# Designs tried in a protein design run: designed miniproteins, single chains, continued (4). Part 22

Each design is a single chain, and the fold is of that chain. pLDDT is the mean over its residues in the fold that is shown.

## One batch from the design tools (miniprotein)

Design m12786
Fold by ESMFold2-Fast:
Structure m12786 (fold): chain A 55 residues (1-55)
Amino acid sequence: KLSKEEEEFLEYYETILNEIVDEEKAKELIEEIRKMLLEGKSKEEIDEYLNKQLE
């Protein structure tokens, strides 16, 4: 289960990704972010992952 801070972080990225990529890709990326947060990845690591995926 995600903490309140991690859920806020996820919601923030969900909003941004839905503006940048299509719905299917946004859902895929959000699922990966959630998985990374559950695995204890830092927000910095998640940002690096997303920058790589959006290039």
Scores: mean pLDDT 78

Design m12787
Fold by ESMFold2-Fast:
Structure m12787 (fold): chain A 85 residues (1-85)
Amino acid sequence: DPVKVSEEKAAEIARILEEALEEIEKIPSASEEDLNLVRLAREAAREGNAYAAELALAVLVSTNEENPEVKKIAEEALRKIAEIL
């Protein structure tokens, strides 16, 4: 399955998303919906579904045009994930 990554890559992507979640949690303008999108991405990554993780982050970027701090963290997480895929 082309969307399933190795366990090692899944763990690395999940770690990137855990760090993104911690940073977004510190932002007062971040919504619970924003946090849930990162949690969804993290769970998808743990299952080896990198495509679903990237899709959840892309939604987070598109829904946070008015929250540049959240958008920047999501874009950086997407960049890091792309580098290891």
Scores: mean pLDDT 83

Design m12788
Fold by ESMFold2-Fast:
Structure m12788 (fold): chain A 87 residues (1-87)
Amino acid sequence: AEKARAEAELARLRAEIARLAAETEEALAAGDRERAAELMVRAAELVARGGLLQLEAAGASEEELAAARAQAEAELAAVRALAEALR
């Protein structure tokens, strides 16, 4: 049951990430840097959540999950810094 729920959520997240990527390209093409920055952060948050959910579904240990969360937090901070510089 948990694996099936995780697979369904991962499919949903992948679809949302693809949509956000397309919207980011449209915002950048339109010169809307503020919208592009917001969309980049949203996409990064979904990527981080999807990665953690995939590890949980694969039966990752608490130690592996903690390391993955720390890495995701660092990557998200980097994307937020890039997004803020884009504004």
Scores: mean pLDDT 83

Design m12789
Fold by ESMFold2-Fast:
Structure m12789 (fold): chain A 59 residues (1-59)
Amino acid sequence: MEEAQKYLEKGREALKNEDYEKAISYFEKALSIDPSNVEARLLLAEARYKLKQKELEKE
């Protein structure tokens, strides 16, 4: 879906800028549009992991 792809791209840009909370929001939006999107699920997991790691440091 074109809308899902747009949100995936915005999420990737947020990841590049280390805005993990924004990345999570964009990937969640992409998944709400296309729940079967494997790329969105993987990127969402990565963004959540990086946010948690940043907050806990060394985790």
Scores: mean pLDDT 79

Design m12790
Fold by ESMFold2-Fast:
Structure m12790 (fold): chain A 58 residues (1-58)
Amino acid sequence: EPMKKEEIEKKYKEELEKVVKESPDEELKEWAKEQLENKVKPEEVLKALAERLKEELA
């Protein structure tokens, strides 16, 4: 189970694309699309996504 940055980046992209396609939250979808277009660092993308989901659940 290689936890390489390259694979992590690919996983984050797939998660963002899934959010864009499947999430009922319009704001989260637009945010995810923006991250995909702007090539943001995967660690920052993951953190921002987690904060967005935490805010939705709170």
Scores: mean pLDDT 67

Design m12791
Fold by ESMFold2-Fast:
Structure m12791 (fold): chain A 66 residues (1-66)
Amino acid sequence: TAAAVAAARAAAAELARAMEALRKAETQEEVARAAGAVLRALGDALDAAWRAGLSPEEQARLVAEA
């Protein structure tokens, strides 16, 4: 469904932002906080992808068309 695909896309974008924050983290406290955000965002992205039924290939196509 379009709604499930949109939710999966939003979750993937949030994961990407969380990973960018982790990449920029320079202190142990910042790394711990950013890592926690990445784990939460990853869980959300996996749940959204499962609900959408998107394959890795379909997810790659959706990202490329964005």
Scores: mean pLDDT 74

Design m12792
Fold by ESMFold2-Fast:
Structure m12792 (fold): chain A 78 residues (1-78)
Amino acid sequence: SLADKLASMEETEEEKELARLNVEIMELYKSLTPEQQKKFEEKARELEEKYLDKADDIKAQLELAKEVLKILKELLEE
């Protein structure tokens, strides 16, 4: 896959952490109900707008992933 090719090209510790966070995000998202997924999508849209100008910045992507994970965990709790 494209992700596998990118990972093989001198993966940094930040890129490894981002991959780890993305796996956790995906697993938590799968555990959400359809109603919770809709709420998440609305919150994620607002959050993504804050990072549109930093899409290629790995540090900003890590911050975004952590905020996404926080939203998912909050939705799972209530």
Scores: mean pLDDT 76

Design m12793
Fold by ESMFold2-Fast:
Structure m12793 (fold): chain A 55 residues (1-55)
Amino acid sequence: MEYYLRPLSGTEFRRRLEEILKDPSVKKIVVPAGYRGLAERIKAEHPDIEVVVEE
């Protein structure tokens, strides 16, 4: 299953990410281009999830 993170406030963004990461059916997460640092952290902490940065 793919999930797309849209730009939100920092607090709301973190909340959504936590909810997504709790779902074991999530195989792929797409992160907005401006959030490359977040994408790298997700890859480091959850190597079983494919993380893609939008260009």
Scores: mean pLDDT 70

Design m12794
Fold by ESMFold2-Fast:
Structure m12794 (fold): chain A 68 residues (1-68)
Amino acid sequence: SAIDEEVERIMAAIRALAAQLRAQGYSDELVIAVIRSLAAWILSQIEDPELRARLEEEVARLIAEIAA
């Protein structure tokens, strides 16, 4: 679906940023803080409630993966 494609596109960009920051030696705590800030801004720009809900779930999963 168009929503699934958009979620995958946005999450790919967020995951790439997380991977780059981790590769540069930044702490998981700082990486999570950056992702939370970026995700909050992205979500504030989204008017589609289904896209917003899917992104909130995917971002929460990514943060849990980094924190583990």
Scores: mean pLDDT 88

Design m12795
Fold by ESMFold2-Fast:
Parts: structure tokens; sequence; C-alpha cells
Structure m12795 (fold): chain A 78 residues (1-78)
């Protein structure tokens, strides 16, 4: 879906940039628009794409991913 793909791309970009608050905002907007199940899928796919980026240092990718998942857990459990 158009909105889901755009949200995944935006969240992936923000994770890569270390802008975890903005990534969380994207997922919150997806939750409001599409519901928690789809928002959870968007959050997971963005995380997976960010982890797979070859230009990102593996340690940095892991730390950003862990912080991102904590923020997503807070958003998705509301």
Amino acid sequence: KELEEAAIDAATYYIKAGELGKAGRVVQLAMDALGPVRASEIARRAYERAQALPEMDPEKARKLGDEYLKKMQEILKK
C-alpha cells in the first residue's frame, strides 16, 4: 500500500540518520491511520531495512535498532 511503503521508507531513513524521535513519530502516525497491527509491521520492516544497509557500521546499526525498538514498544502498547 502507498501509505505503508512511504512510512517504511521514512522510518528507515530516520533510523539511519539517528533521528529516532522522528522515526517514532512516523510509526505513531501510521498507528493512528492504519491501526496497531499495520503500524507494528511498518516499524518492523523499517528496522529490518535499516539493519540491512551496507553503509552503516554494524555496532551503530545495532545500537540505533535497539533504541528504536524501545520507542516502538512504547508507542504500539498504547
Scores: mean pLDDT 74

Design m12796
Fold by ESMFold2-Fast:
Structure m12796 (fold): chain A 63 residues (1-63)
Amino acid sequence: MSDAEKAREYVKKAGEALKEGNWEEALKYGQKAAEYGRKAGDSDLEAQGRAAVGEAKELLKKK
């Protein structure tokens, strides 16, 4: 699996975790998506991962 494919899978998993209320998993998957997006040179995938991280952090702060 390429870095771009890994980034897409982690973006998907982060989004699913956010929908399920699993903020800690969403944070972890978002971080991995941003990491693999950067390695792939895909700024959109990196940004999606960073967005998931930001959302999960805000939700964790309130819990």
Scores: mean pLDDT 83

Design m12797
Fold by ESMFold2-Fast:
Structure m12797 (fold): chain A 57 residues (1-57)
Amino acid sequence: SAEKREFAKLVVKMLRRVLGRPPTVEEAAQMIVGMDPSLSREEAEKLAREALEELGL
C-alpha cells in the first residue's frame, strides 16, 4: 500500500541520518519489522529495497 511505502521511506531516511550512511536492505528491514511487527521479514525486505531504490540510495 502507499502508506506502507511512505512508512518504509521514513524508516530509511531516519536510518540514513542515524548511521551517517545509506542503510543496507537488512538494516532497514529489521527496523521496519521492529516498528511494525505485523509485517513479515520478506514484506519488510521488499519495502526496504523499494524505498532505497526510490530514494536513490
Scores: mean pLDDT 85

Design m12798
Fold by ESMFold2-Fast:
Structure m12798 (fold): chain A 70 residues (1-70)
Amino acid sequence: SKEEEIKKRLEELQERISELLEKNPNLDPKKKLELQELYQKALDAINDKNYDEAEKYVEKLEELIKKLEE
């Protein structure tokens, strides 16, 4: 289901955020806040069963993580 797919993607992104923060302890605090805000918005959308909105935040979070990993 879309719900299970989005939840799995968000769980994988949480692991990537943890690894990113461990490898980059001096990461810009503004970027740390942006990661946290996007993660929370995705969770809030999942809790509201708004999976289209959740997918948008998951995609934004994936793009930000990808840029920070480069």
Scores: mean pLDDT 86

Design m12799
Fold by ESMFold2-Fast:
Structure m12799 (fold): chain A 67 residues (1-67)
Amino acid sequence: DELRERAEREVEEAKRRAVRRAMELQEEAQKEGITSSGEFTDKYRDELEALGREVGRLSREARERVE
């Protein structure tokens, strides 16, 4: 259970970091006058994809540890 609890905490922390980073990017986009989701996604695609990959990686590792 210790390994599962640690894995769950790591995934939750990664998700929280990803959400905070996405919010920061949204604030930056708003300051630049970007208000459409399409323009936001196009401008920050690489960073949003990197956040998704990191959360996905940790989620897969967590699943492997508990299964």
Scores: mean pLDDT 75

Design m12800
Fold by ESMFold2-Fast:
Structure m12800 (fold): chain A 75 residues (1-75)
Amino acid sequence: MEEAFREGMGRILELVRANEEAALAAEADPEFAAQLAALEEELRAAVEANRDDPEAVLAATLAAAERLRELLERA
């Protein structure tokens, strides 16, 4: 469990850093901005639905980080 949370925290820190790059990319590309907004909404809904399940929240966060990585590679 602790190792999974540690990996999740690392992914969250990468996501925070990637969000700064994503914000700059969103200013130049409205399609990217729309995809980023959709991803943020999906993650927010997943976190709210699984508020009392830390493993599900971690899984949703990792999935969002992977999707953000794919969006940044395409941008």
Scores: mean pLDDT 69

Design m12801
Fold by ESMFold2-Fast:
Structure m12801 (fold): chain A 120 residues (1-120)
Amino acid sequence: TATASGSSPALTAAAERLLAALGVPGAHLVLSYETSSQAARDALDAAVQAAIDTAPDDLDALIAGVAEGIARAMAIERNLSEAEYAAVRAALTEALRGMVLALEAGQAEQGFTFHTLPEP
């Protein structure tokens, strides 16, 4: 059974913008972050939307915005220090760049789902 709550709207828009900027036919990218925390969702959406509003066609800016949003959501849920937040943001930036590079190299689909909800 499908859960009724999907990806944040800003993450969906960012994935669409990344695919459009790449221009690779048949490429598929899914970005989602699942959380029960409204504060984490709000922080994620704000950071990702700010990146879209500032530089909608800049791959590096979109990647950085998605990484910042997810890292901020994690910092809220897991009470991360500023140093831990910075490390997570850097790791997510590199992971997202890796997915973009894989799509450019002819991989048909890539996805990043960050799941903070307990497993059922």
Scores: mean pLDDT 73

Design m12802
Fold by ESMFold2-Fast:
Structure m12802 (fold): chain A 68 residues (1-68)
Amino acid sequence: YAEAAAAYRRALELDPTNAVARYNLGLALEGLGRYAEAAAEYREVLRLAPDFAPARDGLGRALAAQAA
């Protein structure tokens, strides 16, 4: 997860509008237990692609995990 998160952050430095890379970064952050950061990445995905349901689902999971 940590290596994957670093790779996706690098991809976002090259193309900040890459919603797929940002979503994958959110998944990697969830795997690391970094739910607040994962939620922030999912919110940014939804800003770029509001109809991308996996990011909305990811945001819900990350927020629930923070509450637990």
Scores: mean pLDDT 77

Design m12803
Fold by ESMFold2-Fast:
Structure m12803 (fold): chain A 92 residues (1-92)
Amino acid sequence: SDELVEELAGILVSLAKEGAKVKVEQEGTTLYIEISGLSVLQQVALALSLIGLGLDGIEVKVRIEGDTVYAEIGGLSEEQAERLKKKVEEAA
C-alpha cells in the first residue's frame, strides 16, 4: 500500500539524515536498497522494521553483510518506486 511505502521512505530518509549512506536502485517495480555505516544495533533495528513491513504486506527481502543492510522491495508500482527513490536521494 502507499502508506507502507511512505513508512519505508520515512525510515530510509531518517537514516540518511543521521549520517548513514543510503543507495537506491530501481528496476521496474523493484527497489534495491543498500544502507551502510550502521552500528550493529542500528542494523538489527532496521532489519526488524523491514521484517515488520513485510508482515504488513510489503514484499521485502533483507540481508546483512558487515556494516551494510541490503533490502529488495518488490510488488511496487513504478510510480511508487520512483517516488521512494527520489525522496531518499533528496535526503542524502
Scores: mean pLDDT 81

Design m12805
Fold by ESMFold2-Fast:
Formats: C-alpha cells, structure tokens, sequence
Structure m12805 (fold): chain A 84 residues (1-84)
C-alpha cells in the first residue's frame, strides 16, 4: 500500500535529520520494497522519493558516485510518472 511506503519515507527522513544513518538505510530499503509493489505514477513517484533519500544517505557517507547514480534514477522515475 502507498501509505506503508510513505510511512517508511517519513521515518527515513527523520533518521537522516537525526544523523542515524543505519536507521535511515533500513527505512529507505523498506520504502523501496513497498513502492516496488505499487503500479502506475504513484509507485514511480514513491520510488523516486526513496532513491532521493538514498542519495542523501550516500552523500552523508561520502559516496558521491552512488549519490549521483541514485539521483539520476530518481529523476528518471519522476519523469516516467509525469508521462503516465
């Protein structure tokens, strides 16, 4: 359900804000899993949000390459969602 993905995204954002990178990673992974079970624009939008948080996590860990790749994937999903 979209609500589950949204709830995980909220928890991931909170964990990132608090500097709890391990908790953030856990909730980002759960959000991605939940979003992948959705169809249509809503699923793509939530996948993009989860990947954007993944990019923020990667940057916080000093992994600039992973951050750029995740940002690119998020942008692609957002564009796809807009075209549905």
Amino acid sequence: MAKEAEEYLEKARRALAEGDLEEAREYIEKALEAARRLKGAKGLELLAEALELGAELARAQGDELTARLLQGQAEAYRKEAEEL
Scores: mean pLDDT 86

Design m12806
Fold by ESMFold2-Fast:
Structure m12806 (fold): chain A 100 residues (1-100)
Amino acid sequence: DLSKLQQERNEELVRRARELLRNVPPSLARARELGRQLGLSDAQVEALLERLMNELKLSREEAIRVLNAVFLLALELMEKEGLDRETALNEAWFAVWLAS
């Protein structure tokens, strides 16, 4: 059943996102390093942080923690599942949102 496999995958992604949110320090330098691996400039990373802070009412530290979790999960999805960058980022954003 494809629906069951998709549910199990979604549960695993949320579990991994929760682990990353708990264990990865809110380092801006790390967010910029991970962003560069995803083809994002430092200015694009800063714009994402400002958007998270303004739209989701997160502190800067919380926004950095969220962004690090999203970027790490996206890179893992690209490496393990062969997803393109846009798909991996979209799936990582949803998983981190559900884990938060």
Scores: mean pLDDT 86

Design m12808
Fold by ESMFold2-Fast:
Structure m12808 (fold): chain A 73 residues (1-73)
Amino acid sequence: HMSVEEAFKKYDTDGDGTLSVEELRKAFKDMFGIEPSKEEIVELMKEAGTIRPGLDEFKKVVELFKKKLEEDA
């Protein structure tokens, strides 16, 4: 069970303070055991109002993904 901040730091491989779509997918697989598609990540980013999430936007994307899992379950 990894914190959102730890996941962000771990997968920010570019060191630019933002996560790519591929880094987001890897972070979600590590945090939730589910690897979302590129299309799913792009949709979540759109709902969060971002094209390149920093930490605050990443937290929003994570919360949106959790809500989606609850709806689908």
Scores: mean pLDDT 77

Design m12809
Fold by ESMFold2-Fast:
Order: sequence, then C-alpha cells, then structure tokens
Structure m12809 (fold): chain A 78 residues (1-78)
Amino acid sequence: MAAEAEAQAEELERRAEELRESKPVLAELLRMLAEGLREVAEALRTGGLAAAEEVNRRRMEELRAFIEEHAEELRAEL
C-alpha cells in the first residue's frame, strides 16, 4: 500500500509538471494530491492505520478548501 501510494504520487507529480504552464491551478491540485499521498504513506509506515487516517482527513480538508477557493479557475481549466 505505501509503495503503491508513493508510485501514484510520482505519477501525479509528472502530470502536474506537464500541466504547469497550460493549467497551473490543476497542476497545483495534482501536486497537493501527490504530497498528501506521500504523507499518508509515511504516516502509515511510522504510526500505522490510525496515523494515516488522521493525515488523510487533514489533507482531504485542505483539498476541499483549495477546490472551493479556486473553483472558477479549475472549471475554466477543465
């Protein structure tokens, strides 16, 4: 699971880099997703499922706030 999350984070980072110039807000959202996946993987490794779930909750809240704040820009990029 942790290794899969890290691999997926790497793919999201590659996608974000590809989109950075054309869709900068979407690229930032993808980078946030990648960082969240890495943090969840690290929490799972060091603190187990409970730690990973707490990190995931915080990261999901950050993602929701970002999407809400940048909804118009994201809609324009999609």
Scores: mean pLDDT 81

Design m12810
Fold by ESMFold2-Fast:
Structure m12810 (fold): chain A 63 residues (1-63)
Amino acid sequence: SLIEELKEAIKNNDALKVRELAEQLAKQGLRDEEVLDLLLENRLFAIARLLFPDDPRIDEALA
């Protein structure tokens, strides 16, 4: 699945693939708690905002 591919791309630090998969998932409206956790752990805040625009955990992680 695209979600699983995104998780692997995040773990592998493949920035281009992360962006491409995140843009595709954003168009589909898919949300996954583990994806948000992985994005925040890896400090990929721009991608986290793309997929989870109104999630307060992103603002808390930046504080």
Scores: mean pLDDT 80

Design m12811
Fold by ESMFold2-Fast:
Structure m12811 (fold): chain A 50 residues (1-50)
Amino acid sequence: MRRERIDAAVEALRRGDPAGALRHLKPVVETLSDAERQALGEELRRRVAE
């Protein structure tokens, strides 16, 4: 996984910057299927809630 980019996206979401989060996630999402994108979204929500 692109741990570094995902960590940056989580911090952007905690900051209230969804556009910044999408910018960090874009290179990762481009390599994923729709099902994998859905799973990533669920993991991001879980990590932000931590």
Scores: mean pLDDT 76

Design m12812
Fold by ESMFold2-Fast:
Structure m12812 (fold): chain A 55 residues (1-55)
Amino acid sequence: SLEELKKKYDEEMKKRIEFLKKRGATPEQIEALKKQFEVMKEILLNGDRSVSKPL
């Protein structure tokens, strides 16, 4: 289940990065998106909620 979600997320990430590259996105923009996607992947694996300690 989690592995399947990771693959699905990775597929979407690749599609978006490729789409932006085709539009002429700069390497800096691609790098920023990769970082965002990695952070979001962590959130996804943690269940989307309760990523940090709750108040």
Scores: mean pLDDT 72

Design m12813
Fold by ESMFold2-Fast:
Structure m12813 (fold): chain A 58 residues (1-58)
Amino acid sequence: MKKIYAVVSETDKELSEALKAAVLSSGIELSKEEAEEAAKAAEETYPGEKFKIEEIEV
């Protein structure tokens, strides 16, 4: 099976599920490196929020 990566919130489970669903429905696949860059950008955009990368097997 193919592994994809999603940027998710460490504290907001509802947001994390919405973000994972958006990745799956869009068909846009991020590499681990692209997901790490996106997480860093998200933390810069939303100060005080913590983001992590979650591996999804599809």
Scores: mean pLDDT 73

Design m12814
Fold by ESMFold2-Fast:
Structure m12814 (fold): chain A 68 residues (1-68)
Amino acid sequence: MSPRSELQARIALALARHGPLTAAELAELLGVSQSAVTRALDALVARGALERVRSGRRTLYRVAAADP
């Protein structure tokens, strides 16, 4: 698996376990640069795997929930 795909999987699991997190919080939790996390988040949001949520002055990311 490429490092990019591995980071995307780790981000999805972290968000599923810890709830909505910022890119900075994910970078700290996963021990990677915020730039790497942001690129992975952009890819996951573009694919519909994650949602970007604006909460005041923060941008939070979360796993897309099942509809029913």
Scores: mean pLDDT 76

Design m12815
Fold by ESMFold2-Fast:
Structure m12815 (fold): chain A 89 residues (1-89)
Amino acid sequence: MELLEKAEKLYEEGSRLENEAQAALLAGNYEEAKEKAEEAVKKFEEAIRLYEEALSVAPEEEKKKLLTRLIAAKISKVGAEFLKDLALK
């Protein structure tokens, strides 16, 4: 539970940073968009690591739910990486 709670907070922080990066990109603030997207990627990477740790020790009944969370975090990381690449161009 503690690992999951920490992973959830990191995922929320990453999502906030991704939203801020997207808003900065739309406003033409490419430097801010890049910085926030890079931070979002790092937060999602930390969340992924913690979800993987939680999954490795989880009872069988919880594994499907944790796997769903892990997949969502991996998808969000790819999205943030794409925003970062757009801001660099």
Scores: mean pLDDT 85

Design m12816
Fold by ESMFold2-Fast:
Structure m12816 (fold): chain A 80 residues (1-80)
Amino acid sequence: TAALQARLDAALAGVPAVHDSPEAAARAAEAAARAAVPDAARVDVAVEPVGPGRARVTVVVTGADGDGAVASREVEIRAP
């Protein structure tokens, strides 16, 4: 639904733009999505390299009623 999509979009927009690893970015995105959609039946997260020091995080959420939403954003990966 538009409501599910809006919740997911807002959650990903709130994730920090910079992370110390792709795994940290994935954890932040999953935590944000689960907090925004606590009634989600399933949350899947994928992280894909898109260039040096950049990654694309994609979150797929399935609601309890079987409705789905997908959102993605690019983040900076800055090694410590």
Scores: mean pLDDT 81

Design m12817
Fold by ESMFold2-Fast:
Structure m12817 (fold): chain A 81 residues (1-81)
Amino acid sequence: GPAKNMREAINRAIALALRAIGLILDAELFIKDEKKRKEVIEYAEKAIEYAMKALKSEDLEEMNEYIKKAEEYLEKAEKLL
């Protein structure tokens, strides 16, 4: 479910950004197919973008919407691995 307070939302957004950075590293090092590597990186970069938007938001509801988008892009990236 959505984060219940600002601290939880911040921690979740940071965790998603770090996970996406790890996925970019994995793609660069281990994905040999150029098209697949590019798609994984593009989805992971979108996850970072939305996680950063969550961290810049001052509204918990808006943060949770950005966290949800970050999670959706991260899931799309992971499904390509």
Scores: mean pLDDT 90

Design m12818
Fold by ESMFold2-Fast:
Structure m12818 (fold): chain A 78 residues (1-78)
Amino acid sequence: SMEEVRREVELVGLAMRAALEATKEAEKEFPEASPSEILKAFIKALGAALRAAEEAPEERREEAARRAAEEAARETLS
């Protein structure tokens, strides 16, 4: 249904924002990271954020996505 598609689009948008912000912060923490390593961190952060957002209750989605993205980005660049 269109309602299901809309929810998925909203989750993807939230996850993308979380992943971009987390990757930018991790880049500051790891300034020697190459562009390819930064891209890998973004992809890992995006996947983690999306999974966390889908599993979390609605009121916790943004926080869950942000935390998962931050952890994944840092783990990837460390």
Scores: mean pLDDT 86

Design m12819
Fold by ESMFold2-Fast:
Structure m12819 (fold): chain A 98 residues (1-98)
Amino acid sequence: SKLKELEKRIEELLEKGREAAEKGDLETAKEYLREAYRLEVEKLFLSRGEEDKELVEEFIRIMEEGFNNLLDEEKQAELAERAKELMKKLGLELEETE
């Protein structure tokens, strides 16, 4: 299962990030944390694919539009705001309260 593979990889990345931070390697710790967050978002979209199909498809559309407009700073800012609102509707911002 891709979900189980993502869960294992996220746990490994969070552990490596903690170890790097304890050693004072903050740049390496940031990189592991960033990768873990990316996989966590992917896991959430995979697990919600059937329930929140329209929201997932809208997020994919935002990503595709962003890819087509990589050099447009104004467009990138607009797409980032739209992505944030979609993530809030999917409940992804709940992790900020814990």
Scores: mean pLDDT 68

Design m12820
Fold by ESMFold2-Fast:
Structure m12820 (fold): chain A 81 residues (1-81)
Amino acid sequence: DKEVIELAEEAIRLAEEGRLAEAAEKLKEAAKLAMTKGVIDTLTAIGFILRAIGLELDARLGRARAEDVIRLAEELIRLVE
């Protein structure tokens, strides 16, 4: 699952750059990949995907916080290690 970790780390980098919508989108991709690979259970993966979609929407509305994207990415990394 190094690929899942790499996508989540890319999301952290994008969030640190203030590119919050792109960061949330990468985090959604990471969660989908984790589900496809079976490295996390389906319900947990769906939870991460929905949270990432919410963060992406908040980013487009100017309401997103980098800390929230980074925290969700770190949660996913811990789970797939």
Scores: mean pLDDT 87

Design m12821
Fold by ESMFold2-Fast:
Structure m12821 (fold): chain A 62 residues (1-62)
Amino acid sequence: FKVGDVVEAVKDYEAKNDLELSLKKGEKLEVLAVLGDHYLVVRSLETGKVGIVPTEVLRKIK
């Protein structure tokens, strides 16, 4: 993943803390920052919400 990528949630995800973002399967997001090899800062293209999500629940679509 890299900044500017468009990604899709492959499953529902529940935020574990107030810095994380909860996702619904099929939700599309833009990558804003890469946090190591396991986390991304993303913005939901559907809700406009920003938060941290694990890379394992995302798939790159463009």
Scores: mean pLDDT 80

Design m12823
Fold by ESMFold2-Fast:
Structure m12823 (fold): chain A 59 residues (1-59)
Amino acid sequence: SEELKKKLLKLIAEILRAIGDIIEAEKEGDEEALAAAEARLEEARKELKELEKEIEKEK
């Protein structure tokens, strides 16, 4: 569905942003920022995996 596609694109954007934040935190040596960005990436990946299952059920 179009709704699921929009959610997928939003999650992909969130994942890319989290990866960017991880790279920045690594360059700055900011352990707190790194941990926070990694946690956001992990959560977004879990949501993406569940959304992918939902999309597969619609086929």
Scores: mean pLDDT 82

